# Designed miniproteins, single chains, continued (5): the designs that were tried, part 53

Each design is a single chain, and the fold is of that chain. pLDDT is the mean over its residues in the fold that is shown.

## One batch from the design tools (miniprotein)

Design m17939
Fold by ESMFold2-Fast:
Structure m17939 (fold): chain A 80 residues (1-80)
Amino acid sequence: SPIEKLLEKLEEFVDAYEAGDTDALIKAVRELQDLADESGILTFEELAAIVNRVLQLLQAGKPRDEILEEARKLIEEKMK
């Protein structure tokens, strides 16, 4: 499903952030933008809001599974 593909790429974003890999972060954001555009389920602004929320949770030291669950809920809210 498009949601599962976006969550997979958000997981890659989280991994890149935790590794401190700026090039991997940029790549993950570009791939997220491409997937959102191809699927049509999120606008650029909606994707940016979700990525910013993920970043806030990462900065707050939230665990990976909690971050990805929050991201899932945000994506599902935008599809309704």
Scores: mean pLDDT 83

Design m17940
Fold by ESMFold2-Fast:
Structure m17940 (fold): chain A 85 residues (1-85)
Amino acid sequence: SLAEEVLKTAIRALIAEAGTAIVRNDKEKFDEAIKRLEQVAAKAPPELREKIQRMIDKLREAYEKNATPEEVKKIIEEGKKLLDS
């Protein structure tokens, strides 16, 4: 549906924003992006919500581990593929 396509676009943008914040070591922007992803997840259908939560968990782990730009790019690409499934 158009609504689902709009949600997926917003989720992709927020994942990229969170990833950029990890690379820049910007905790405040990272936390805001995660908060926005959680808000989108709350409004999403159950299957999409599970996918969003999985990406949130991966992004949080990446932040805690000080992931490299290459590792962050891989997470962003995995998120895009997961949403397109």
Scores: mean pLDDT 86

Design m17941
Fold by ESMFold2-Fast:
Structure m17941 (fold): chain A 97 residues (1-97)
Amino acid sequence: MEEVEIYGALVSVEREEVTADGATRWTTLYARGAIDVNDKEGFDKRYAELVAEAQELAEKYGARLHVVRFEGWIPKEKVEEYKKAFEAFLEGARASG
C-alpha cells in the first residue's frame, strides 16, 4: 500500500465565561484548520498564518490559544476519509461553547 505524509493542525481561541446561573462555559471565538498531503513547506506557511491570526485574537480578547498539530504517514486510500474526519472535528470545535 502506498503511504503519503499528512500534515494537519487545528488552531482555536477559547474564552471561559461564567453564565448568569453560575455555570462555567467555554466559548470558541476562532477555529480554523489546515491539512496538507506531501507538502510540508506549504503546510508550515499555512500553519504560521493560522497561529498568527489566532494569537492576535487571543490577545485582543484575553482568551486561550489552543493548538492541535499532527503529522504522519497514512495509506493513500485513507486520505479522503481522514480529511472528512478532520473537517467534522473542525466543525465540532467551532460549535463548542
Scores: mean pLDDT 79

Design m17942
Fold by ESMFold2-Fast:
Structure m17942 (fold): chain A 65 residues (1-65)
Amino acid sequence: SMEERKEFAKKVILEEAKKKGVELSEETIENWSEAYAKLAEDLKLSKEQLKKLILKDIDEYINSL
């Protein structure tokens, strides 16, 4: 479901941010989680594919700070 995808995306984002020592705003976490959930629904991504995408994007974002 969309809600399960959003919750999964939020968990991955929070775990990766914590691992990298970066604090993300509540608004950023909410917006990113919703966007990734929508993308996963539209492209029919598995949880594994979604996690890989999020980890890549978050790593690139953090390295750009």
Scores: mean pLDDT 84

Design m17943
Fold by ESMFold2-Fast:
Formats: sequence, C-alpha cells, structure tokens
Structure m17943 (fold): chain A 58 residues (1-58)
Amino acid sequence: DVDRLADEIIDRLTELARTGDPSLVVDIPLPLSDTEARTRVGDHARALAPEAERVASP
C-alpha cells in the first residue's frame, strides 16, 4: 500500500526533523513507484527542513 508506506516515511521524517539531525533525512530510502506519493514525501521533507534547522540552532 503506497499511501501507507508514504505515511510511514513521513512519520519517520518528522521524528528525524525533531531530533535535529538533518543528515538522517538525507539517508531516507524512497521505494515509491507512485509519483504523487514521492511528491507528498518530498514536499513534507522540504517543509520539515526549516524546522530541523530551527531545532538544531542555539
């Protein structure tokens, strides 16, 4: 189920962003064959990138 897989990846990205480890976000496998699911994950990762930086900042 591609949607459920995308949701799992999004949850993992959210957790990684909250820990402030941007390198972990880069090492995420995207075994998604559906273009929309890839776009959803990519958009969510991009939205979390500023938050990860904010958490990592002093």
Scores: mean pLDDT 58

Design m17944
Fold by ESMFold2-Fast:
Structure m17944 (fold): chain A 56 residues (1-56)
Amino acid sequence: ERRNLAAVAIAKKLLENGYLTEEDVEEIARRFGIPVDEARELAEYLASQGLGELRP
């Protein structure tokens, strides 16, 4: 599922870089064909689990 693939991509980037930017959220949303708001929700959730932080 596109949402699950987006979640994996977000998690990987958070773990590799320690953070995710708004540009990263938009790029992942576009890549997997999901709404930007859904990608942002996934990023916020995964960051809250301690995978990394969100930055502007």
Scores: mean pLDDT 85

Design m17945
Fold by ESMFold2-Fast:
Structure m17945 (fold): chain A 78 residues (1-78)
Amino acid sequence: SPLQRLADRVLAELQGRLTPEEFEKVRRILDEALKASDGDPGAFVKRLLELLRKAGFPTDVIAELMEALSRALAEEQA
């Protein structure tokens, strides 16, 4: 699905930035947000932000992840 491609792309971009534990946590969060979105990009972004904040990720890390997602989403829509 398009959203699965977005999730995979974000994970690939962050792979060298995160510890193995952080990487697995982000991967799980992306998978949960994807399942909850039913293919809706807006619902996916909303759920992703909620889960990242709940998990206690720092604001700068959330901003970096959301920037990566925005780039991937723009390319998917082009």
Scores: mean pLDDT 78

Design m17946
Fold by ESMFold2-Fast:
Structure m17946 (fold): chain A 70 residues (1-70)
Amino acid sequence: MEEELLRVEEELVRLVRQLSPEQQRELLALAGARQRELAALAAAGASEEELVEEALRAARELTERARALL
């Protein structure tokens, strides 16, 4: 799980470097929204396993959005 998350994050960083500053700002806004959702789940007592799965889902969504912006 963590190894898969790291791979997705590496791909996302690679894609983000190809984006314009405006597109990077748009992606950061989405990342902030996903981060707030994860924080709410953690506050509600979600397990570490559930939080990692949601983080992976969020990372994949960000990667797909970054590709769409290119």
Scores: mean pLDDT 77

Design m17947
Fold by ESMFold2-Fast:
Structure m17947 (fold): chain A 64 residues (1-64)
Amino acid sequence: MKEKAEKAAEAAKKAAEAGDSAAAYTGVWQLGRVGDKELGRRGAEAGQAGDAEKAAEYAIEAAK
């Protein structure tokens, strides 16, 4: 579980660095099923709002 969450967080971070808010949103939403649901939900909301960097930050925190 934790290893899958870390991979999802890494994917979300790469998407944020590329400026792809939709990919960051999708990665964090998947993380909500595998890791911390509350942090995953907040990250998905940030990604949906177009804040890819904040979405990646929540994903990384949820994976820890």
Scores: mean pLDDT 63

Design m17948
Fold by ESMFold2-Fast:
Structure m17948 (fold): chain A 68 residues (1-68)
Amino acid sequence: AKEYFEKGKELFKKGRYMEAAAEFAKAIELDPNYAEAWLNLGDALEKLGLDKSAAALRARAKALDPTL
């Protein structure tokens, strides 16, 4: 899970938001309670203009970790 999350972060820093989203999705697939991966997936989708999907994913992240 963490390896996909770190790869997603590197891709996000490079502006490769679609690829970053795919890697964050893989992190969530392996660990559905990975709150930061849900948050970062939402951020990546927002960069792609998928605002409704992004809002839902951020809400899920906050439900898993209210301190985010």
Scores: mean pLDDT 83

Design m17949
Fold by ESMFold2-Fast:
Structure m17949 (fold): chain A 65 residues (1-65)
Amino acid sequence: DAAAGAAATAAAARAGDAVAAGKESQRTMLNHGREGGRLAAAEALRAAGSGPAGTSGMSKAHDSE
């Protein structure tokens, strides 16, 4: 099913993005924060949140089906 395939792909993408986003968000936040990037800091926070939250989202998507 497309849903099952999409869930697996999204989980894999989020898992990879969790590591990348966490590192990139930390770096981006530090760099842009120094340059006065409040917008960049907000975006970095969203990206960082997506990383750890992504793995939890997979379990919720499963929903015992």
Scores: mean pLDDT 54

Design m17950
Fold by ESMFold2-Fast:
Structure m17950 (fold): chain A 58 residues (1-58)
Amino acid sequence: SVYEETLKILKELDEAKKKGASAEEIEAIWERLLSLPSSPEATEEMIKALVEEARKLA
């Protein structure tokens, strides 16, 4: 499902961040996430991840 794929990619993103992955690698994971069809549940999880990122940058 789109929701399950979204969670899988978000987990990959979190793991990449923990490993200190390059900006290019992190962007590639985000591009995969953004290529998925939207669903309410998937969008909610993606927004939560983006808010987490914004907090770290602010």
Scores: mean pLDDT 74

Design m17951
Fold by ESMFold2-Fast:
Formats: sequence, structure tokens, C-alpha cells
Structure m17951 (fold): chain A 66 residues (1-66)
Amino acid sequence: LEYELEKADEKGRLVLEAIRILREDPNATVEEIAERLGVSKEELEKLIREHTGLSFDELKARLAAA
């Protein structure tokens, strides 16, 4: 897609960084990623759902299948 979120705003960047962390460490928990990014786990889950349409667990499963 055209915008790829990383250029849209800081929140989109947080989602992309979370995806990168999951690709590097597929066993990382949402709590660990949220702490590394400086946000709450609730905020991270909300942002992931808003930007990907998936839950954290669904996103993790799709990244593992790629």
C-alpha cells in the first residue's frame, strides 16, 4: 500500500517496530514489546488492531507463517 504507516505518524511507526521485534524474536510477548517501545501493552494491542485489523496473537501467527 502507498503510505505503509511508517511515514504517517509515530503510532504507525510503533506498530512497524513491534512487527520487526516479532520477526527477530517470535516468542516475544506483547508486554515485553510494549516496554521496549515505551508504551502500555493496552496501547500497543490497540495500535496493532487499528493498523493491521488483527489481534497481537493473530499478527504473531501470520508473521510465523511467512
Scores: mean pLDDT 74

Design m17952
Fold by ESMFold2-Fast:
Structure m17952 (fold): chain A 76 residues (1-76)
Amino acid sequence: MSEKEAKIIGLILRAIGSVLDGPEHREEAVRDLKAAADLAKEINDIESLKMILRTAEQFGLEEAVKYIKEKLKELE
């Protein structure tokens, strides 16, 4: 696992924790998933981008879903 891959996983886990902590932390979750998507794009990790997208969709984070879909279009 590279440093960037570890950072992506950490951001995803932190975003999940933020959503579970309450609705007041949804903006933090959106920010962290967008940051994870940016890192995944930098390393051309389409599988991580798809995982980040599924996480955003599962928790109904529509802003993050739209952002991640645009990143995927740039790689596919």
Scores: mean pLDDT 83

Design m17953
Fold by ESMFold2-Fast:
Structure m17953 (fold): chain A 97 residues (1-97)
Amino acid sequence: SEAARARARELAEEAARYAAEALEPVSPEAAERARELLLRAGEAIEAGDESRAAALATAAAILAVGVAIETPDPELAERVVEAARKAVELIDEAIEV
């Protein structure tokens, strides 16, 4: 349905915001890349490609964890890892809509 498609897109956009906001203080480049990957995951869901959406969300999470490992600030590292987990959960929820 159109409502289900709109909800899936909203969840993907929320995932992109959470990941980008957490990453921006550490790496603005990684924040933009994570946003791009998660928005592409939303587009994959709209196209019915659930496997591609899951792969894109996983790629964004791997990128975020990689940045967190290199961060000397443990509070920023924790926020980035938490945002990565939440972004994957939101994309999984979007796939199930």
Scores: mean pLDDT 86

Design m17954
Fold by ESMFold2-Fast:
Structure m17954 (fold): chain A 74 residues (1-74)
Amino acid sequence: MISKEELEAAVYLLAASMYVNLAKQGKLTIEDIEKAIELAEKALEHARRSGNDTLYRAAQEILEEAKKLLEEKK
């Protein structure tokens, strides 16, 4: 059974991933990339609380991608 923390991690991870993919296509603003970072950080926190290493690693990867995109736009 999926835990509440795993569900929250998955939802935030999906949202962050969608924002990152759109940003890579040049379709989003700096503010949208900052939103992707916020969503990825929330995914990471919930994944950490869930103990699900797969979700934790995925959240870390998306967070780093979002941060890199923000630096490339500055």
Scores: mean pLDDT 83

Design m17955
Fold by ESMFold2-Fast:
Parts: sequence; structure tokens; C-alpha cells
Structure m17955 (fold): chain A 55 residues (1-55)
Amino acid sequence: DEDVRKASEELHRELSKYLADKAKKGETISLDEFVAFLEQRQKEIWKKILEAKEA
């Protein structure tokens, strides 16, 4: 599925940048923050994909 692939690529791209920025600054991320970030980004990405297909 092109949409699934697009969503996965975008999520991985955003996650990688987020983690790299945190590591570069010497900041730590809690497990809860990590999970919340993934859930929020997944929902936002899929919302945009689905909205683009709706009239």
C-alpha cells in the first residue's frame, strides 16, 4: 500500500530527526514521551493522508 509506505517513511523520518536532536543536546526521553510521540505523529500523518482522499 502506497499510503502505508508513505506514512511509515514520514514517521521514521520525523522520529529519526527527533531522536537525533535529543541525543545531540544530551537530553533524555522517557518511555512514556517516546510512545506519546509515536502515537501523535502516526495519527497526524494518517489524518493528512485520509483527508487528502476525502472530498
Scores: mean pLDDT 76

Design m17956
Fold by ESMFold2-Fast:
Structure m17956 (fold): chain A 97 residues (1-97)
Amino acid sequence: KWPEAVRKAAESIREAAVAAANGDIETAQSYLEKARKYLEEAKKLGAPEDDVRLLENAISLAEKAIQLVNTDPFEADVYAALAIIGASVALLAAERA
């Protein structure tokens, strides 16, 4: 069901953000790819629109962190933290479902 897909997407976003904060771009991109696949699965399973948008926003924040890691590490860390927060909110919503 959709809560499991949302949980896996959120966990993948958090792993991507942590990897980006550590400068591990390859690992971060790998987890973002997994997050996108789980998000697409969640959409197909009928996940609530608000949960989908939270995950889409968290993915975009993690992508921004990866983009900035070599040019602005401080801003990269800020975006990584925001991605983790967004993913955690979506995870809490899925656990209540």
Scores: mean pLDDT 85

Design m17957
Fold by ESMFold2-Fast:
Structure m17957 (fold): chain A 60 residues (1-60)
Amino acid sequence: MTVLEAEFGSIETAIATALRLIGEFPQAEVSIEGLRVTLRGELSEEELERARRLLEEASR
């Protein structure tokens, strides 16, 4: 099981990022707690890199 977490500067950014993750990784679980977005699931190495990149870009 893979778990990725990121915190954002605004609720709007956190929600937008969570929606993107749901669209790109439909087999994974995405949750939001305040400003924190968590992605959980069985992801390949390529999917992990993609998810990390999305989280990094969204947090900039």
Scores: mean pLDDT 80

Design m17958
Fold by ESMFold2-Fast:
Structure m17958 (fold): chain A 65 residues (1-65)
Amino acid sequence: SMAAEAVREAALAVPGVLSAKAGQRGDTVIASIIAENEEAYREAVRHAEQAAKAQGLDLKITAEV
């Protein structure tokens, strides 16, 4: 999914992000993010949310990778 790829790439672009996965389920992108610290994690979530919104989709974050 182009939206899931955009969300994954947006999260990975944040310094301190170690991994990101994303997949689309209907009108929602589900993403999991691992970051070195809480600041990088919060940044990555914000970037992922903006990317999903740009595609007209909701974002759901999971703690699993």
Scores: mean pLDDT 84

Design m17959
Fold by ESMFold2-Fast:
Structure m17959 (fold): chain A 63 residues (1-63)
Amino acid sequence: TSELLEKIREAVKNKDIDKAAEYLRQAEKAGVDYGELMRVLREAIKRGEITLEEYNKIIEKAA
């Protein structure tokens, strides 16, 4: 949902990997489009809010 996407954005902006992974899991379970979720995380990398290593940790923890 849009609320979960905003929570993911806030968590990555704050470099909170555990919360970002938790909200990502909740969004996937709620049926949010996976491509949209990945776009949010990719944009955070482009903005320098998280590193590629942190992105990989979020994905691994959310799996």
Scores: mean pLDDT 81

Design m17960
Fold by ESMFold2-Fast:
Structure m17960 (fold): chain A 59 residues (1-59)
Amino acid sequence: SEREKEINKLIEEGKKKVDPLLQKYNDALLAGNTEEAQKYEDEARKIVEEMQKKIEELK
């Protein structure tokens, strides 16, 4: 369906944005940069929340 196509597109775009942030989060933790890691985790969470909201707005 058209709705499923739009949902899949939003998920793919979200993954493209989140994956690099999660990698940076892990790298920051390994380097002992806990505040930097928290920043990347927060940014990734906001992207996921925005994606979820856009999916919920699809009719």
Scores: mean pLDDT 84

Design m17961
Fold by ESMFold2-Fast:
Structure m17961 (fold): chain A 63 residues (1-63)
Amino acid sequence: DEELKRIIEEAVVRAVIEQGSDPEAIEAATLEELEKRGIDPARVRVRVERRGNSLVVTVEYER
C-alpha cells in the first residue's frame, strides 16, 4: 500500500512537471506512467481539475 502510494505520487509529480498545467495532459500522462509501472489502470481513477491558480489532483485506487 505505501509502495503503491509512492508510485502513484511519483507518476502524478512527473506528469505535472512534463505537461505543466494542462489537466487532460496530466491525467493521460499519469495513467501512462502507472501502466509502465505495472499498475492496472482499471483500478485507478485520476482526475485533474484547474481551480483558479491551483491544480487539484484526485487519485483513487481500489484494492
Scores: mean pLDDT 75

Design m17962
Fold by ESMFold2-Fast:
Structure m17962 (fold): chain A 72 residues (1-72)
Amino acid sequence: SRAEVREEVQRRLIARAGDEAAAAFDAGDYAGALAALREAARELAAEYEARGDAVGAAVAREIVAALDAQAA
């Protein structure tokens, strides 16, 4: 299901950039925390696209869009 794909993408995002984002947030660098997550989400979107996983790529792009909205 799309919900299961979203959970998997979120888990991969946290594994890739969660510690870096948490450290930035704890240091008061909210912009840095968002940038770390945004970069990792863009990388995941490209990786899903490259392997032909259209659903995974779409979910990762949705996360990028949500993070971009938070940074604005």
Scores: mean pLDDT 85

Design m17963
Fold by ESMFold2-Fast:
Structure m17963 (fold): chain A 56 residues (1-56)
Amino acid sequence: AAPEIENPDSVEGARRLLELARAGDTRYRPLLEYMVRHAPDPEVRALAEEALRILG
């Protein structure tokens, strides 16, 4: 199972997920899809969209 990310709805959490996506870590794809759809912060959504784009 993927380890839990602290505060994924924060910009810091979203940046951490983006770095993991750049490293090829696909375990967080469902969380990233959730963030793109539901995150209130547009910067968090943009970071999640970029992470998903990298993963394909």
Scores: mean pLDDT 78

Design m17964
Fold by ESMFold2-Fast:
Structure m17964 (fold): chain A 58 residues (1-58)
Amino acid sequence: GAALEALGRKYGLTVRQVEGARTLVESLPEEVAVAYLVRDMGLSREEAEELVRELRAL
């Protein structure tokens, strides 16, 4: 939806990547999800932690 598209624009990710990030956040502990987002999506740790917080607020 529009929220995932807005997150994609903010973090330089495709909607598909944000949907994948949401699945990781819903399935994994926060620290593990952050590590995957840094590795697989090229985000900084700070950006990954912020994205996790925003996805959990949806």
Scores: mean pLDDT 84

Design m17965
Fold by ESMFold2-Fast:
Order: C-alpha cells, then sequence, then structure tokens
Structure m17965 (fold): chain A 62 residues (1-62)
C-alpha cells in the first residue's frame, strides 16, 4: 500500500540523514582528539570548547 511505501521512503531518508550526521560528528570528534581537546571538553562549557577549537584551528592554519 502507498502508506507503507512512503513510510519506508521516509525511514530510508531518516537513516541516510542520521548516517551523514554520524559521519560529521565522528570526523569532528577525531579532529578534536587529534588536537588534544577531549580532556578539555569534559570541563568546558560548549561555548568555551568551540572557542578553543577555533583558536587551535587558526594556529594550525598559520
Amino acid sequence: SHMLERQRELAREIADTLLYIGDVVDEALKKARELGITDLSEVMTPEEFQKKLEELKKEREK
């Protein structure tokens, strides 16, 4: 039935989106770990963590 087909299409789109988000998050975490930030992320607010990432990124780009 059309309803079941549309549900499968939606489920596939959701799954694809979640996989993509998972890949992006995994890459971000790998980069943070490479920069040695994993320890800091436990004691920093999200805002402070993001600021530290930006600072380290700019230092590496020089």
Scores: mean pLDDT 65

Design m17966
Fold by ESMFold2-Fast:
Structure m17966 (fold): chain A 105 residues (1-105)
Amino acid sequence: MLTASGVTAGAGADGYVVEIRLTVGAVPAGAAAVLVELRAADGSLVPVGGAVPAQAGTTLTAGGLGVPAAAVDGATLVVRAVPGEGDAATDWLSEAEAVATVAAP
């Protein structure tokens, strides 16, 4: 089971969010990486971080963002586990996701 916690948003100038941080708590066995996506209130998904090695206790930081704070406030972060290179019978890992609500800074 995938878990995520400790979500924070870093404010930039003029009401923009420039950084989102989260901690990956638990990672499914066989996962090679996790991906982070921001789901805005309109349901659109915006990638906010690249794929990182799947390790429990890892803090992920997505910097260099230019997202209005209003689009982040109450938005949902979706963290997804992705299978390793030999992904035979690992389609279930693509269903392993954690969601966390983001508050504006």
Scores: mean pLDDT 64

Design m17967
Fold by ESMFold2-Fast:
Structure m17967 (fold): chain A 91 residues (1-91)
Amino acid sequence: SLEEELNKLIEESLELAEEVLELAKELLKKAETLEEILEAIGIALRAIGLKLDVERLKENKTEESLEEAKKILEELKELKEELEEKLKKLE
C-alpha cells in the first residue's frame, strides 16, 4: 500500500539521517581549518533539514509525499557518500 511504502521510506530516511549526522560529527572532530569546520556544519544542518522534512511526510499519505520521500532518501545517500569520501581523505 501507499502508506506501507511511505512508512518504510520514512524509517529508512530517519535511520540514514542519524548515520549522516554521526559521520558529520566525526568530520567536525577531524577538521583543522575554518573551511572544513563550516563544511561539516553545513552537511549536518542539511541532514537535520532533511530529517525534519521526512518527519512531516507522516501527516500526508499522498503520491506526492511518496515521491518526496524517495528524493529525500536519495539526497541522504548522497550526503553519506560525500562524508565517507571526505573522511577517507583525512589522515
Scores: mean pLDDT 86

Design m17968
Fold by ESMFold2-Fast:
Structure m17968 (fold): chain A 60 residues (1-60)
Amino acid sequence: TKNEEKIKYLEELIKDIEEKIKELKKLAEQNPEFAEMYQKMIEEGEKQKKELEEKIKELK
């Protein structure tokens, strides 16, 4: 069985996470009083993205 569909699904999830991180970075710049909160959310997003990238490597 080819893992191409699974890889595509994981790549779409990564793209969604990247979009969320971009939004959070803008919010952190506009609202410095909440920068620490947004930074933690960005770090969680980066961690999830890395985990998905590792799963893609396992499927290749």
Scores: mean pLDDT 83

Design m17969
Fold by ESMFold2-Fast:
Structure m17969 (fold): chain A 99 residues (1-99)
Amino acid sequence: DEQERQRELAALASQAELLRLLAEIAKELGEDELARLAEELARLVEELRAALEAGDAERAAELERRLEELAREFEEKAEPLKEKIKEKLLERKKEEEEK
């Protein structure tokens, strides 16, 4: 379904942007490992979006599996920092909206 596909592609684009923002926040918090994971996740999300757009189902499936594994690792490392990350996300959103 074209409408569902367009929603999925838009969601992946938004997810990649959020992951890049999370990487910046992690760097500000001195969490270099978390920042690297967020950057890698953002890259994989962009690659997944491109694979889906190209209709490459095999590559999309491979990227989804790796994304799931890295997302789990990211969540585990981010859990102790979740409140601090949320604070920084809200701060960044407020700064962007004030422009």
Scores: mean pLDDT 81

Design m17970
Fold by ESMFold2-Fast:
Structure m17970 (fold): chain A 60 residues (1-60)
Amino acid sequence: MTTLVLTFENEEEAEALAKFLEERDPRIKAEVKGNTVTITSPLPIERLIGLVLRWIGENL
């Protein structure tokens, strides 16, 4: 089980990433609290980081 915690500048970015990840893989659970996203998944950390970097590159 992999857990990754990310903090963004605002809540809208955190919610957008959470939705993106859950839509891409149903095994990913993303919990948003303010501008922080807690991501829990059985996927390897490299796969989760790859998805996060893809979203950042397309949206930030």
Scores: mean pLDDT 81

Design m17971
Fold by ESMFold2-Fast:
Structure m17971 (fold): chain A 95 residues (1-95)
Amino acid sequence: MAKAEELVRQFGEALKKGDYESAKRLLGQIISTGDKQAEAEVARLIAEEAKKGNPEARVIAAGLYLSSVGGNDQETVAILEPVADEGLEELEKSV
């Protein structure tokens, strides 16, 4: 799925620029490809930003984790599990 690899590259560039709105849109497109390898790569990129304490990255990581658990994607779940719990708590506290 060469198209998914291109979207992952664009996602990484959006993260580097702090453009989280574009990153969220690109994430939706990557998930729509069904490419598990692309999802795992995106999970690694977003987990790195979430570990740095970026709240928007934590929210994106939590969302991808929930999607991956429902899709039975073991690799993506394992990558995101350490950061997803903190992101889920952040979402639950927003009123």
Scores: mean pLDDT 73

Design m17972
Fold by ESMFold2-Fast:
Structure m17972 (fold): chain A 68 residues (1-68)
Amino acid sequence: SSQMQQLIAQFRAEADARIAAITDPDTRATAQDVVSHALRVMEQARSVEQVQAVAAGTRRHLDDLEAA
C-alpha cells in the first residue's frame, strides 16, 4: 500500500512536469486526459506491478504525444 502510494505520487509529479512542458494546448489537453485516466486506474490497482505497468504504458503514450 505505502509503496504503491509512493509510486503513484512519483508518477503524478513526473506527469505534471511533462504536461507543463507541452506548449500546444490541444496536445496538453490530451496529455491531461491520458494522465487523469491512468491515475484513476492506479487507484484501483492491487499490486505494485499493476501501478508500474500503468505508469510504463502512460509514459509511452506521453512519449508519442510529445514526438508528434
Scores: mean pLDDT 88

Design m17973
Fold by ESMFold2-Fast:
Structure m17973 (fold): chain A 56 residues (1-56)
Amino acid sequence: SELERKKLELGVFKIALGSSELLLERAPDNESARKGAEIMREKIKELEEEIKELEK
């Protein structure tokens, strides 16, 4: 259940990152969107590492 929950969270953050990247294509100087995307990328990396640990 923990592994499945983290995989779902990973999917949600990947979708959110994609949305932020699309917004940045329209407004590349949007600082809030840039910072949001950076936070999403960090969370994605953390979740991917945690998922790999749980798959042991």
Scores: mean pLDDT 81

Design m17974
Fold by ESMFold2-Fast:
Structure m17974 (fold): chain A 64 residues (1-64)
Amino acid sequence: SALEKGRAALEAGDYETAVKYFEQALAEDPDNAEAHRLLSLAYSQLGETEKAAEYDARWRALTA
């Protein structure tokens, strides 16, 4: 799955590839809480602090 490929890229330190796969996972399931959390982590590693905070907020809203 796109989510699994994203996790593998994240573990390999390939954060740009991880973002692409997590974006694909969200295109298929926009309410996937785990994809929002992992996308926040990937953006944080890329230094995209505002995007990381946005996806973290969406993850928290989905799990509240």
Scores: mean pLDDT 85

Design m17975
Fold by ESMFold2-Fast:
Structure m17975 (fold): chain A 88 residues (1-88)
Amino acid sequence: DEEKAKELIEKGMELFNQGKYEEAIKEFEKAIELAKGELKATALTMLAKAYYELGEYEKAIEYAEKALEIDPDNESAKAVLEKAKKKL
């Protein structure tokens, strides 16, 4: 359900903006199970950003690379990938 995936992404982004990264990750993980295409790439990019904020740089790289497999031109995914690689 695309609408449910969008709702989960919005909830995750709200939690992310509040600094609740672990809670945001749970919402983005649920969204990834329901989302396809660009929406899934967005959820994967947000998941990568949340892991980066938690210092989980290897996971941030993993999810950013998954997002780029779907959307190779995603600048946000490229940005978090570059930042996370610099931390290792």
Scores: mean pLDDT 90

Design m17976
Fold by ESMFold2-Fast:
Structure m17976 (fold): chain A 55 residues (1-55)
Amino acid sequence: AREEIERLLREMVEAEEAGDDEKADALQKRALKLAFEAGISSEELQAMYDRVRAE
């Protein structure tokens, strides 16, 4: 679950950097849905995103 979410977040950051807002939005929705199903909090998801974005 966490590994899959991290992969989706990584792909989302790559899409954001490429200027592909549509792809980034789709990946964000998928990551949010998976996080909710896995019981991951918004704070934990944000921390994962921040780590991926920072490297």
Scores: mean pLDDT 80

Design m17977
Fold by ESMFold2-Fast:
Structure m17977 (fold): chain A 57 residues (1-57)
Amino acid sequence: DPRQKALDYLIKGTKAYHDGKKEEAVKYFEKAIEYARQAGDTDLARVAEKLKEEAKK
C-alpha cells in the first residue's frame, strides 16, 4: 500500500529530524514523497516536500 508506506516514511523522517539526524530525515522524506506520488496523494507529497526542505535548513 503506497499511501501506508508514505506515512511510515513520514513518521520515520520526523523522528530522525527530532533526533538531530537531518540527513536521514531528508532521505526518509524523499521516500515518503515517492510513495505519496505512487498513491496519487498530492497533498501528502506536498507535506513531505515541505518537511524535506525544513530538514535541509
Scores: mean pLDDT 85

